# Ledger of designs, part 64: designed miniproteins, single chains, continued (2)

Each design is a single chain, and the fold is of that chain. pLDDT is the mean over its residues in the fold that is shown.

## One batch from the design tools (miniprotein)

Design m6207
Fold by ESMFold2-Fast:
Structure m6207 (fold): chain A 85 residues (1-85)
Amino acid sequence: SEFDKILEQAREAIRNGDLERALELIEKGVELIKSEKDKSKALENISKLLKVLDELYDASKDNPELQQRLEQLVSELELIRFSLG
């Protein structure tokens, strides 16, 4: 799926130290979740994206501003998950 390809690209960006590219890809993943009409797929994709967010957060120890932005994205995904029931 397009979502899974974006997650693989985000992980590759994290491995290469391109944290800005990883963030852009994660934000695209959030947009895909918001447009997903299948509730079950949206919930699965939220769980997958949260794991990649954790990986980027751990890679961002020297960048507090990036970590704060990632915390905001986690909160947004949790609110979406809650809204889906």
Scores: mean pLDDT 89

Design m6208
Fold by ESMFold2-Fast:
Structure m6208 (fold): chain A 63 residues (1-63)
Amino acid sequence: SLEEEIEKLKKEIAEIAQAGKLSDEEAQKIMDEMFEKMNSGDTLEDILEGYKYGLEKVKAAAA
């Protein structure tokens, strides 16, 4: 389900941020951008896209 995919993405984002030792400022910036993308998202699909964006950004920041 979309709900399960969203929960999986939340866990992956948290794990990559911790493993990559992202600063609180870097993590907060990514979260803010992610939630801004969800602001017009009245659907689970829009929320999922926001978390996918967050995952890509956290991977890039951790690399």
Scores: mean pLDDT 77

Design m6209
Fold by ESMFold2-Fast:
Structure m6209 (fold): chain A 70 residues (1-70)
Amino acid sequence: VSEEEKRAAAEVLSGGGLSREEALELVERGLQGKATPEEIKWLQGAAEVGRALGLEKAARAAEEAVRNGE
């Protein structure tokens, strides 16, 4: 996952009420397999929103973070 893809996923997550910094930290924790089950649900939501809006980079980063937490 590229830095651009991580930032794109963080932008989608920040639309859900997280700050951009908190969202980026969550994406990075997810990619490391360190996200909680609740955080994984937020990342799943970001992946679905990213896919629905055609935001391929955001969707890919969020999907990878979810996969690493499973």
Scores: mean pLDDT 81

Design m6210
Fold by ESMFold2-Fast:
Structure m6210 (fold): chain A 100 residues (1-100)
Amino acid sequence: SEEERKKKQEILEEIRKILSEALEKGKKLLEEGDYEKALEILKEAAKKILELLSKILSPEKLEKVKKIFEEAIKEAEKVKSVEEFEKIIADMYKKILDVI
């Protein structure tokens, strides 16, 4: 349980780093009017996080996370502001934490 807790903590720290980097890059792209590239940044972050979580989650929980990402990406296609993008990332992260 100690080793499992440490591995989970390390993965959560990496997820926070991936999301922080995606938010900064996405914000810059949205400010430049590049909505398509901002969406690609979110898709790439989701892919990396899903790969990390595949190391600690059951297939059933991993499918729940995949659906959370699919919903977040669908909402991100409608994004018109930096604030909306930040809310999508924050909501996605909260939902992922509920699965973990």
Scores: mean pLDDT 86

Design m6211
Fold by ESMFold2-Fast:
Structure m6211 (fold): chain A 90 residues (1-90)
Amino acid sequence: ALSPEELAEAVIAFFAGEVDKLAAAKDAAAMQTFVDKFEAEIPALVSLLSQADIERFAAALEALLAAHPGLPPAVQARLQAIIAKIREIA
């Protein structure tokens, strides 16, 4: 079975990979739908993580935003809001 740390890393890697694929496809509607579904899962995901892993997760999402300056402004704003919520929990 995966450790909580391994699970957190796997989830971060999956999210980053899906954002990369959707950004390459240039499908803003699919990207917004994916972010909506991801945001809905955040409370359950955060409940599985230590405070240190929550901080690492927020930092990884910040790095993802910096790597994708071409994301639609609405998607960027939503990811920033998600990061802020995660940091409040940490």
Scores: mean pLDDT 73

Design m6212
Fold by ESMFold2-Fast:
Structure m6212 (fold): chain A 55 residues (1-55)
Amino acid sequence: SEELEKQRKNVEKAVEYASQRYTPEEVARFKALLDEYLAAAEKAGKTVHIEVILP
């Protein structure tokens, strides 16, 4: 869905930002958790709003 695609892109930007400030291992863990959450929402047919606040 368009909303999920927008949320995924927003999450990707947050992961990119984090990659400049955290270790690769920490960033990979962060991304894996977010990807798992989004995949579960897609599978359940749910629309989820993820709000990412960047400095």
Scores: mean pLDDT 71

Design m6213
Fold by ESMFold2-Fast:
Structure m6213 (fold): chain A 112 residues (1-112)
Amino acid sequence: MEEIEKIEEARESTLAAMTDENTKEFVDLRFERQIEDIVLREGQRLNLPESSDIQSIDDQIKKKRKQIKDLIDAGVSVDSPEVQKLSKELSKLNAERKKLVSKAMEQIKQAS
């Protein structure tokens, strides 16, 4: 909890000092990833149900990313139906993961 709060404070201060919107968006995404990493670690430590679900989705995302990479390395176009299908599945998994991470974060806030 305290670690997430410190990152949220650093995020607010850093973004408020930035004037370039593209750099600001990039830095904001980096802070989001740091918060997500803490949520995953604390969720696992607290044995939250969401931690198991997030791990399952992470394994699926890793497999889909590898399949896309292997196809591209084999000379398959990024515009191919096979790569496009995997990209859509990956986008759906990323959206579901974000929802689970948000839910886990709220539970961690309540537990602390």
Scores: mean pLDDT 78

Design m6214
Fold by ESMFold2-Fast:
Structure m6214 (fold): chain A 88 residues (1-88)
Amino acid sequence: SLLESLQKLARKVAELAKEKGFDEVADLLEKAAQSQTLEEFREQVVKAARKLNEQLDLSDPKRLELSMEVGVLEVAVAMALLVQRKEA
């Protein structure tokens, strides 16, 4: 399913976040991976993106790389929700 694919991707991005020292972002992405709905998944991904942006180390290339990966998750879940809406 789309949710299962997104959960797998979120786990990989969570691992990346943890490796880069962004533990709070990783925790939110792990919560996204445990989500039972696309709406719940999106909520956790949005929280992760906001948490990452609040840490304001704009000079850190690790933050930029993680921000790009979280951005991909935001787009992917938005597209998945559009597909789910069309099937409903």
Scores: mean pLDDT 81

Design m6215
Fold by ESMFold2-Fast:
Structure m6215 (fold): chain A 76 residues (1-76)
Amino acid sequence: DELEQLIKESEELINKIRTNPDLPEEELEKLKNKVIEIGEFLIKYGGTEETKKLGKKLIEDAEKALEEVKNKQKKK
């Protein structure tokens, strides 16, 4: 139950980053950092290979989402 809630929260945070590119950079970084915190928790305490892989994927997806948003904001 708690594990499923953390996974769902992480997915919602990643989606919020992607769908709200106009948020201040500081706010986007906070959303990313929260997903990283959840992902690291899953890697350290999840206990299964599947949960550890999911934690790593959530971290990667959050970092990619932020990079994609920053790239869209950086028009030269």
Scores: mean pLDDT 80

Design m6216
Fold by ESMFold2-Fast:
Structure m6216 (fold): chain A 58 residues (1-58)
Amino acid sequence: SAAEEAALKKRAQEIVEETRKLQSEIKKKIDEQVAKNPDLTPEERSELAMKLMKEKIK
């Protein structure tokens, strides 16, 4: 129980850090996409962020 709880907290922290790195990369790609397609709505930009996140985790 205690050992499993400690392991879970450690993994959660690692995931948060890795997620921030992925967010940074995704933002860069979104900026490039917006530069090429400025007609994208904020909602579509959000959907692209989700799509890129899934692609990176592939």
Scores: mean pLDDT 77

Design m6217
Fold by ESMFold2-Fast:
Structure m6217 (fold): chain A 81 residues (1-81)
Amino acid sequence: PPLTPEQEAYLEQLVAAVAARVGAGDERARQTLEEDLQQLKKDNSDNPEVVKLADQALAALRAGDSEALAKYLLEALRLAS
């Protein structure tokens, strides 16, 4: 079933907070997110759309593009739910 409006709002807030922390130069948050994205790819290896979005989020993370990171991360988590 689709996420409730409350679950969707919580996910959006969580992703925005993580992207903002990474964008502020939090190296621990960056390392943790990179590990989490690699794990997301492994856990969803049978879903090529999730893997592609996780790869796009990793590329945005490495490029320092916080806006693209937030967009791709949110979509990957929505599809992985």
Scores: mean pLDDT 83

Design m6218
Fold by ESMFold2-Fast:
Structure m6218 (fold): chain A 64 residues (1-64)
Amino acid sequence: GEHAATAGALAALREGASREQALKLGKILADSNGKVSPKELAEETGISERAASRALELAKQALK
């Protein structure tokens, strides 16, 4: 839930995403419960697929 969204947003910020992009990524992760691809995250937020993949990885670790 919220911990996964926060972890993903922080990872996106570390990869150079804007605050707006990080917040949008966090919302998508919360709403999808992590059931989203890095490509879909990148397309929806405007960050790179690499940044989206890293954010999703950290979000999934926080869901354990």
Scores: mean pLDDT 76

Design m6219
Fold by ESMFold2-Fast:
Structure m6219 (fold): chain A 91 residues (1-91)
Amino acid sequence: MIEIELEFEGPPEEVVENLLELVSEIHEIAGKEAKITVEIEKLELYYENGKPSKMYLKVKITLEGAEKMSEEIIKEIKEKAEKKNAELKAK
């Protein structure tokens, strides 16, 4: 079991899209037998002039059935997260 914490910040639509794209990429890297669980640990939504302007999202991703994942795979996930403006914290 591998646990990864990710933090996203930006416009709400961009944050949600980046999370879903990253989870899909993690699934492709981890393989079809891996079970991916995404838990929302914190969601903050900021409003300006009655409209959502900014979202902060903290998620925990748990990978099961990926016990053979190497440090190289974790590094690839980190590089993809950085491209999505997410901060990666591996446990």
Scores: mean pLDDT 73

Design m6220
Fold by ESMFold2-Fast:
Structure m6220 (fold): chain A 91 residues (1-91)
Amino acid sequence: MKVAAITGVTSAEGAQAAVEWAVEKGATRVIVGSKNEVAARIAKLLALERGIEAEIVPNDEAAIEKAKEYGKLLEERELPGATVYIYEAKE
């Protein structure tokens, strides 16, 4: 299972870019840091529309820490308006 931590989101465009890239990388769960509450909610709604589990955590650090509990960091990507970290569950 792949889990995405989405950080640095402050706009609808950043939220969309982050969710689309996470989906492309095969993420089935998204954890969004609430750097901006409205943008984080947009990211959650977009992920849910794609059939992906989504949650909002209080900040970007909490998003990364929670995603780390699932497993290894596979990839980090800085996108326009967001940074996304993909983790894969430990075997």
Scores: mean pLDDT 86

Design m6221
Fold by ESMFold2-Fast:
Structure m6221 (fold): chain A 79 residues (1-79)
Amino acid sequence: MKTKTSVLQSDDLDAALALAGRELAEELGVETSDPIALLRELEAQGVVTLEIDEATGTLTVTVDEEKLAALRERIAAER
């Protein structure tokens, strides 16, 4: 099991969430009009774990690389 952890610091937490969602959409090869909704869907599927510290403006994103790779392969196969 391989996980990748990214830490984002921002005075605008919604901007940090949107950035993380856009980067994951790019990795999956999908277009999204709502990157935050995509990020939340990935969290619900267990592909991503989100930890938010509003006091410091820190967003910690942990990605399950095995689950992400499997989802990416499935999306590619449907095209």
Scores: mean pLDDT 79

Design m6222
Fold by ESMFold2-Fast:
Structure m6222 (fold): chain A 69 residues (1-69)
Amino acid sequence: MLSVAQAIGRAIALAYNLLKEGKSDEEAIEEVKKFLLDNAGVTPEEAERMAKAAVDIAKEMIEVDKSFK
């Protein structure tokens, strides 16, 4: 089982990879939520909130990467 910090870090990495592969935001949220339920021991409500946050952070990382010279 992952610690909360490890779970968040891996969730962000998973979301980043899914978005880079061309998955939609909704698909990325669903896959990250499943990952968190299986690995982090969180409730479904917690997994949903964490998955949404991880996808939002991953989207910001992609946007920052695109704006770097």
Scores: mean pLDDT 79

Design m6223
Fold by ESMFold2-Fast:
Structure m6223 (fold): chain A 95 residues (1-95)
Amino acid sequence: MLSPEEAKETIIEWLKENNIEVSEELENADLSTEEGRIEAARLILEALLKSLNAPAPEDEEDLIKSLADLIENAPSKEFLRDKLEKLYEYLKSLQ
């Protein structure tokens, strides 16, 4: 699986490639802890929703938990990027 540092770098690069604003809180998030992964997941979802000018979906808490689990268990950068892309497409589909 990815190290916490590799996961964070992958996420930040993917967000920047999609012209999504990266907060200082996300840049400073500690992905080595469960609490830090949940906070990072929340910040990522918030950044995606802000980029879409979209309200929080009904399944917001489930998405945050799924994203935190993804950050912990992603086997590769490609897998993590693919799942982030699918999340973004899902959020777009709710419009």
Scores: mean pLDDT 86

Design m6224
Fold by ESMFold2-Fast:
Structure m6224 (fold): chain A 100 residues (1-100)
Amino acid sequence: MISERIRELEREVNPLFGDLDLTDLSNPEALRALREALERALRVARELLEEAEADPETPEGLRVRLRLLIEALERALESGDPEKAVEEMLPKAREEYEKL
């Protein structure tokens, strides 16, 4: 089920939400690792959204959640500001997931 793969993506992204200290973003190695993790999450999210949109049985809430995650990740990567990525992803991801 696509929902199981979304939960796996959530599990992979959730540590980034919990363990990120914004002061660590001053460290170039931590910044690089964060960027690579965000790029991987974006790739997986896009693949899951394509599959979700092809499957009419996928709940609309999951498609909305994937689109919001993709938008947040794209903005973060385009801006070059990982602090903004953390601040924007955390409230949106938690709010949308808690609504479901």
Scores: mean pLDDT 65

Design m6225
Fold by ESMFold2-Fast:
Structure m6225 (fold): chain A 93 residues (1-93)
Amino acid sequence: SKLEEIKEKIIKLIDEIESLFSSEKDPKKQQKIVSILNELKEEIAEALGLDPNSVSIPALKEAIRKETDMEVLEKILKKAEEALEEIKKILES
């Protein structure tokens, strides 16, 4: 379904960002990636009505899997895509 497809896209983007962070060997680039990942975590938590200070990435993934509001999911997808693009620019520098 379209709902399941968008959820899978978001989860895959988050997984890709986490993979890029774990693969980075430059401490300065790794710190920049962590900053972007933390901002994305806060933005996703806010969109889902969760406390960004208490929620983990695994908990956010579970909340995304349970979300049924397409507008909320589309907003989260856009934020995740923008975060990945920013990270890729950092890695190319």
Scores: mean pLDDT 85

Design m6226
Fold by ESMFold2-Fast:
Structure m6226 (fold): chain A 95 residues (1-95)
Amino acid sequence: SLQQRIEAARQVTGDILREAATYFLEGQGEKAKALSELGNSALTLIQNVESGRLSLQQAKNNLTSLSNKLIEENKDNPEVVSLIQDETSRLLSAL
């Protein structure tokens, strides 16, 4: 159901933001920044789906566009790119 997808995506987003905080504390600032940007944007998209401002498909499209932007911004760091790809896949699977 839509509610189950929203709840699942909210859980994944919370996990991503906790991972960002952990990377920050470990001195992995680029990973922390990338996951923080992904997680905060995902939170806004989920809120817009829940409020009816975005369809689920529009949220997926917006998340994909954001992921591509974050990948381009981090293209010189393969570990950050892989992390963005993995977490984006988790979010898209939840939605």
Scores: mean pLDDT 91

Design m6227
Fold by ESMFold2-Fast:
Structure m6227 (fold): chain A 93 residues (1-93)
Amino acid sequence: GATEALKKLYESLGKKVTVEEVPAPADANESASSEIPESVREAARAAVEKKIAAGEKKVIITGSSLAQRAMAEAAKELGVPVEVLSELELKAL
């Protein structure tokens, strides 16, 4: 998927850019395009709160996977800026 392509691109560039990915439960894999399960939403919210507590000022998202969509929604609810980076912009970092 897109996440695997971005991971390979990141590895080929040798860049230390922190791309946060929330592990999706097995039951969430096939529903990624229809809705965000509550379990994924709660995990994403916890991850965003953890990043804010660690002093991060924004959440970086590189795609539209279920986990990344949940992260964007959680960040918006918490008032944290969300930046969506294309593969081209990620390569520039």
Scores: mean pLDDT 61

Design m6228
Fold by ESMFold2-Fast:
Formats: structure tokens, sequence, C-alpha cells
Structure m6228 (fold): chain A 91 residues (1-91)
């Protein structure tokens, strides 16, 4: 059975996944509408979120040793790189 710390870490992973999905949809919708200014704004907010989430989940991965947490850190790092590259193309 999961410890309270492991449960906390899995909740943080679920919250990060949900927020990542919301940003992805928002960016995609702004780009589809040709609203580049809104897309840039959302990308900057998403990049800030990803940096904070990576730091937080890396600390939780070290404390818990859960592979699921480490896997989410990897996904967030890949998404951060994607969004930073996209932001450079739009600015």
Amino acid sequence: KMTPEELEAEIEVAMARMKRAVYEIAIENALKRGNIEEAIKILKEAIEFLKEAIKRLTELAERTGLPSVAAEVKRLEEKLKEYEELLKKLE
C-alpha cells in the first residue's frame, strides 16, 4: 500500500498532468485561431509552470523513489524544451 508521502507525490503528478493538458489545449486553440499574441502569453505562463513543476517533482522523485514521478519529470522536461523552441519561433 502507498505511504502518505507516495500518495502526495502521485497527487502532484496527476495535478501536473492535468495542468499540462489544459495549457496544451489552450495553446493549440490560440494557434488555430491565428491569435499569436495570446499563444505567446499562454506559452510564457506554461513555461513558468513547467519549470516550477519540474523542480517540485524532482524533489518528490528523490524523496519517494517512485518511477511514475521520475517519468512525469521527463515528460515535463521534454514539454519545456518544445515550448521554449515554439516561443522563439513566434517572437
Scores: mean pLDDT 87

Design m6229
Fold by ESMFold2-Fast:
Structure m6229 (fold): chain A 107 residues (1-107)
Amino acid sequence: DDEKLQQARDAADAVEEEVKQLGKEQLDNLKKTGEEQGIDGVNQALADAEARLQAFVDEARERSEALIKEGQTAVGRSLAGAAVNAAQENLEALRKLADELKAKLQA
């Protein structure tokens, strides 16, 4: 069913855009906190970002379960999968930046 596949894609795209916007804010905060507070600031900002991304994934899972109960299984699974994948990509980018910032601060 092309319509159900399109609805699943639209749900995934919306979640990916929301997570990309969050990721931009988290990367900017990590840079600023590192400049102002050094290594301890980088570690705290990374921990806060990881907790916020986990909360986002948990909320997406709850939305997915509600959609599946309503018979929208493909949309619900697509939404949860997109949230998990986008959050993982954000975490990898945040961890890489944190490592780079800590290396510069130790020099």
Scores: mean pLDDT 86

Design m6230
Fold by ESMFold2-Fast:
Structure m6230 (fold): chain A 95 residues (1-95)
Amino acid sequence: EGEELYQKAVEAFKEGNYEEALKYARKVIDFVDPKENPELFVKAVELYIEAAEKLGDIGGLFRAYVILKSVDSEGFKDLPEETKKKLREIYEKYK
C-alpha cells in the first residue's frame, strides 16, 4: 500500500537515514497512480526531493526535476488543478 511505503520514507527521513527515505519515496512515486491519489503523490515527490538534497544525489534531483517539469505534459494533464499548482510551487522553489 502506498501509504505504508510513504510512512516508511517519513520515518527513515526523521531518523536521518536519507538513502532509505529516498528509496521508499521513489517506490511511492512509481507505485501510486497520481490520478487516484494525487495528495500522496505530491507528498512523496516533496520528500524525495528533500532526501535527494540531503544526500547530494544529483541523479535523484534530476529525476524529481523531470517529474515537476512534466506536470503540464500529456501524462499529467488529467491531474486535479490544485495538485498541478502544488507541483509547480515545488518546481519554482527548487529551480
Scores: mean pLDDT 75

Design m6231
Fold by ESMFold2-Fast:
Structure m6231 (fold): chain A 92 residues (1-92)
Amino acid sequence: SRAEELREELERAKEEAKRTAEKLKELIEDPNASKEEIRKARLALIGQMLRLVGIQIEAELLGDKETAEAAEEALKEVQEMMKELEELEKKK
């Protein structure tokens, strides 16, 4: 069903967002990484957040409250990771 496909898409999106955040952290902690490389990685993480928003909206339209709530939770986790990474970059 579309609801099952959307749930699978959410799990993939969560894993990809985590990998993107890990890459951004690696770049921030790398003394040889440029500000442009860090900016591009941050934009990639923003792209993952937009993907999670899309999943949440589609789940709500389908009446799948469980998937919508899970997508909202995942989005909040990514937003918190981004704030932590922004603070880490300011200390560099």
Scores: mean pLDDT 86

Design m6232
Fold by ESMFold2-Fast:
Order: structure tokens, then C-alpha cells, then sequence
Structure m6232 (fold): chain A 86 residues (1-86)
């Protein structure tokens, strides 16, 4: 699916950015991920849902958050941030 491919590209882009090896390649991967997410409003809604889920866990005093939710939030958030800065 487009979402799955976008997440793969965004995660790869974040990995490269965090390693400091190739900032240009990292930026290109994040932009390509954003381009694969044509309904940006739906993506923002998904990010908001993930943020609300993590906030609810924090409010309940839980430190055990789903790492899949965190990874998806960071990947989608990074792709959106790069797209909005362009």
C-alpha cells in the first residue's frame, strides 16, 4: 500500500538523518514518502490519533508505549514536516 511504502521510505530517511551520513539522501527519502501520501489531511488525522493515544497513555501514568505507534508517529511526522518546509 502507499502508506506502507511511505512509512518504509520515511523510516529509511530518518535512519540516514540520525546517522549523519547523507543529509541530502535523507531529505529526498522523506520528500518521496510525503509525495506517496496524497491525502495530507488524512495523514494529519492519523498523526493526531497517534499523538492522542500516546498522550492518554502518559496521562494514565503508563511508561509502556507501543513502539509501533511511536515509530509510525515519528515517520509520518518527519515526512509531513519536510513537505511543509518545502
Amino acid sequence: SALERALELAERGLELALSGGDDEAARRLLLEAARLLPDREAVRARVAELEARLAAASAAGRTDVDPADLRELLALGAALAVAELE
Scores: mean pLDDT 76

Design m6233
Fold by ESMFold2-Fast:
Structure m6233 (fold): chain A 107 residues (1-107)
Amino acid sequence: SPLEKILNELREIKAELERLMADPSLTVEQRKSRALELADKVIELAKEIRKLADPETQSRIDELITLINKLKEAIESAKTKEAVDRVLRGLLQAVDELISLVEELIK
């Protein structure tokens, strides 16, 4: 199903975020670049989930898209590894919530 494909893509993004957070060798600029790419992918997947969701779930997805856009602004403004890692934790939480929403939609 389209939702199962989206769920697999979200799980892959989650694994990429966890690897990014676990790698201390990356520069701040490399972390920011990869974080922005992952955030953009999450927003596009959230928009696809929204098309398949009920109005209540659509409202929650809109809140998550707004949150991720704020996280993107925070990534772009980040000057330290600690600031980037804080935003990455926020992005990971948003991805976990999207995964849970998709799992409930599949039931």
Scores: mean pLDDT 89

Design m6234
Fold by ESMFold2-Fast:
Structure m6234 (fold): chain A 82 residues (1-82)
Amino acid sequence: MEEILAAYREKMAALAPQAEEALKKKDYETLKKIVEEAGKALKEAMTEMARAKGDEEMAKEVEEKTEKILKEELKKIEEEEK
């Protein structure tokens, strides 16, 4: 579990400056890709952590909520891109 968190944190640390630069340059294509990668990494890490605890209900809930958040964030970028 700690290894899953460590890998996720490392990925987020690498993506954060790229997302900041993309947003400053209004590079919405790159920003969408970064948000999608970050969202998928979050969903995978959180779901795997919940399953590692033997909490299948929590894993299901995390999967649904993370997917909804990802869709909302991508929608915001799409609307700015127009």
Scores: mean pLDDT 75

Design m6235
Fold by ESMFold2-Fast:
Structure m6235 (fold): chain A 61 residues (1-61)
Amino acid sequence: SSRGRTAVDVLAKLMGVSRREAADLVLSMSDGERGSLAILASNATGEKVSAEDLRAGAESF
């Protein structure tokens, strides 16, 4: 989703890594780990981002 892609891009910038590296990291995580990261992404973007949004966004890169 566009929301998930934006969240992955923001996380990449916060971590100082490429979008591809951030996407690979998200895809390597468990569902619980993605859920925790989705809370951080929601706070960073100001939007409601779910673990599923992050997974779908990461898969789109």
Scores: mean pLDDT 83

Design m6236
Fold by ESMFold2-Fast:
Structure m6236 (fold): chain A 63 residues (1-63)
Amino acid sequence: MAEVSEEELERHEFWREVSKLIDKYLKEGKLTPEDVLEAGGRIEQADSLEEAKKIIEEIAKRN
């Protein structure tokens, strides 16, 4: 049996870390709402948390 609850927790932790980084850059004025939407679409296709963080940082670097 696949332990769906454990997979959901791992996915929740992933998005918690991603959201924390996005919130940080939004507070610093380095991300706009449009940048967050672009990042969200790319992060959904990311294979790892490190790739997701890199996407956010590259978008934040534009500002």
Scores: mean pLDDT 75

Design m6237
Fold by ESMFold2-Fast:
Structure m6237 (fold): chain A 61 residues (1-61)
Amino acid sequence: MKDKISGKELPEEALVLDPRTGDPNDYMSVESLIDWLRTRDDFDESLLSPELVAVLKAARA
């Protein structure tokens, strides 16, 4: 899988659906996503993997 932001290829568990674009084929790194989401406390978690949802909830707190 490839990070749309950095262009770096990472394993699927290190990448998540990019909620900024809403495109189900766009992925980004967990770090990039967490940084962006901290500016936007709310989004549709159902678009993310269960393990990532837990990480994002912890980061948001």
Scores: mean pLDDT 60

Design m6238
Fold by ESMFold2-Fast:
Structure m6238 (fold): chain A 80 residues (1-80)
Amino acid sequence: DAARAAVDRLAEERQRAILAEVEALRAAGASDEEIQRAYGRLTVEALRAIADALAATGDPELVREAEAARAQADAYEAKL
């Protein structure tokens, strides 16, 4: 499914970008608190982007998955 494949690619790209940013911050001597804050923010942004992509497919199963992803993002943001 082209729609599912596109969402999976987005998720992989976002994960790689988050890991790259975390490693760049660590190499630059950022504090653990700064790294955790950046990781949390980027994770929430990624979850929301993935949820939007899932919802945009119009597939009932993927739309339900989008609701779960939004709930996860909201819960994660509340703990930052």
Scores: mean pLDDT 85

Design m6239
Fold by ESMFold2-Fast:
Structure m6239 (fold): chain A 97 residues (1-97)
Amino acid sequence: SSLLEQALDVLRRALKIVREAKENGDYEKAIEALEMALKTLEDLLKRSTDPEVQEALRKAIELVRKALEHARQGNFDEAIKLLEEAIKFLEETLKKL
């Protein structure tokens, strides 16, 4: 629960930065935010001992990796959509725990 709440905070901050980066054309800032989010989620996964939390974090990591690939191609809209999907997934997972 606490680790998933931290993951949600990380993803919400990344989403805000990527949205701002899209508006400003700051490609490098969007990439940096997504790379930092990935690193933080992987650190949270390493700290998790609950299999359900581990599975949820792995799914979030997969979606953020896809978002990073799209951002590297300049596709900020798809990156934003994937971040929103990751946030929604973690919110729904928290409700079931």
Scores: mean pLDDT 88

Design m6240
Fold by ESMFold2-Fast:
Structure m6240 (fold): chain A 72 residues (1-72)
Amino acid sequence: MDALVADIRALLDARRDMTGGQYEELGRELGRRYGSQYSVKELVEAFFRALGVEYDPLNPIAVAIERGLSKV
């Protein structure tokens, strides 16, 4: 999990001013890379840990990430 959070943090640091579409694409990338090792919920939770924000399923960012993960 810690390695996953660190990787997501590096991806976020490389990408600024992200739109909902860009969060969906990031979700797709995470699902492609980690979907065999982690559930959708674990990946979304790790993403919010990397942001330093508590996971909220009603957050538009969470919805975008989950949508991207579902398209892998």
Scores: mean pLDDT 73

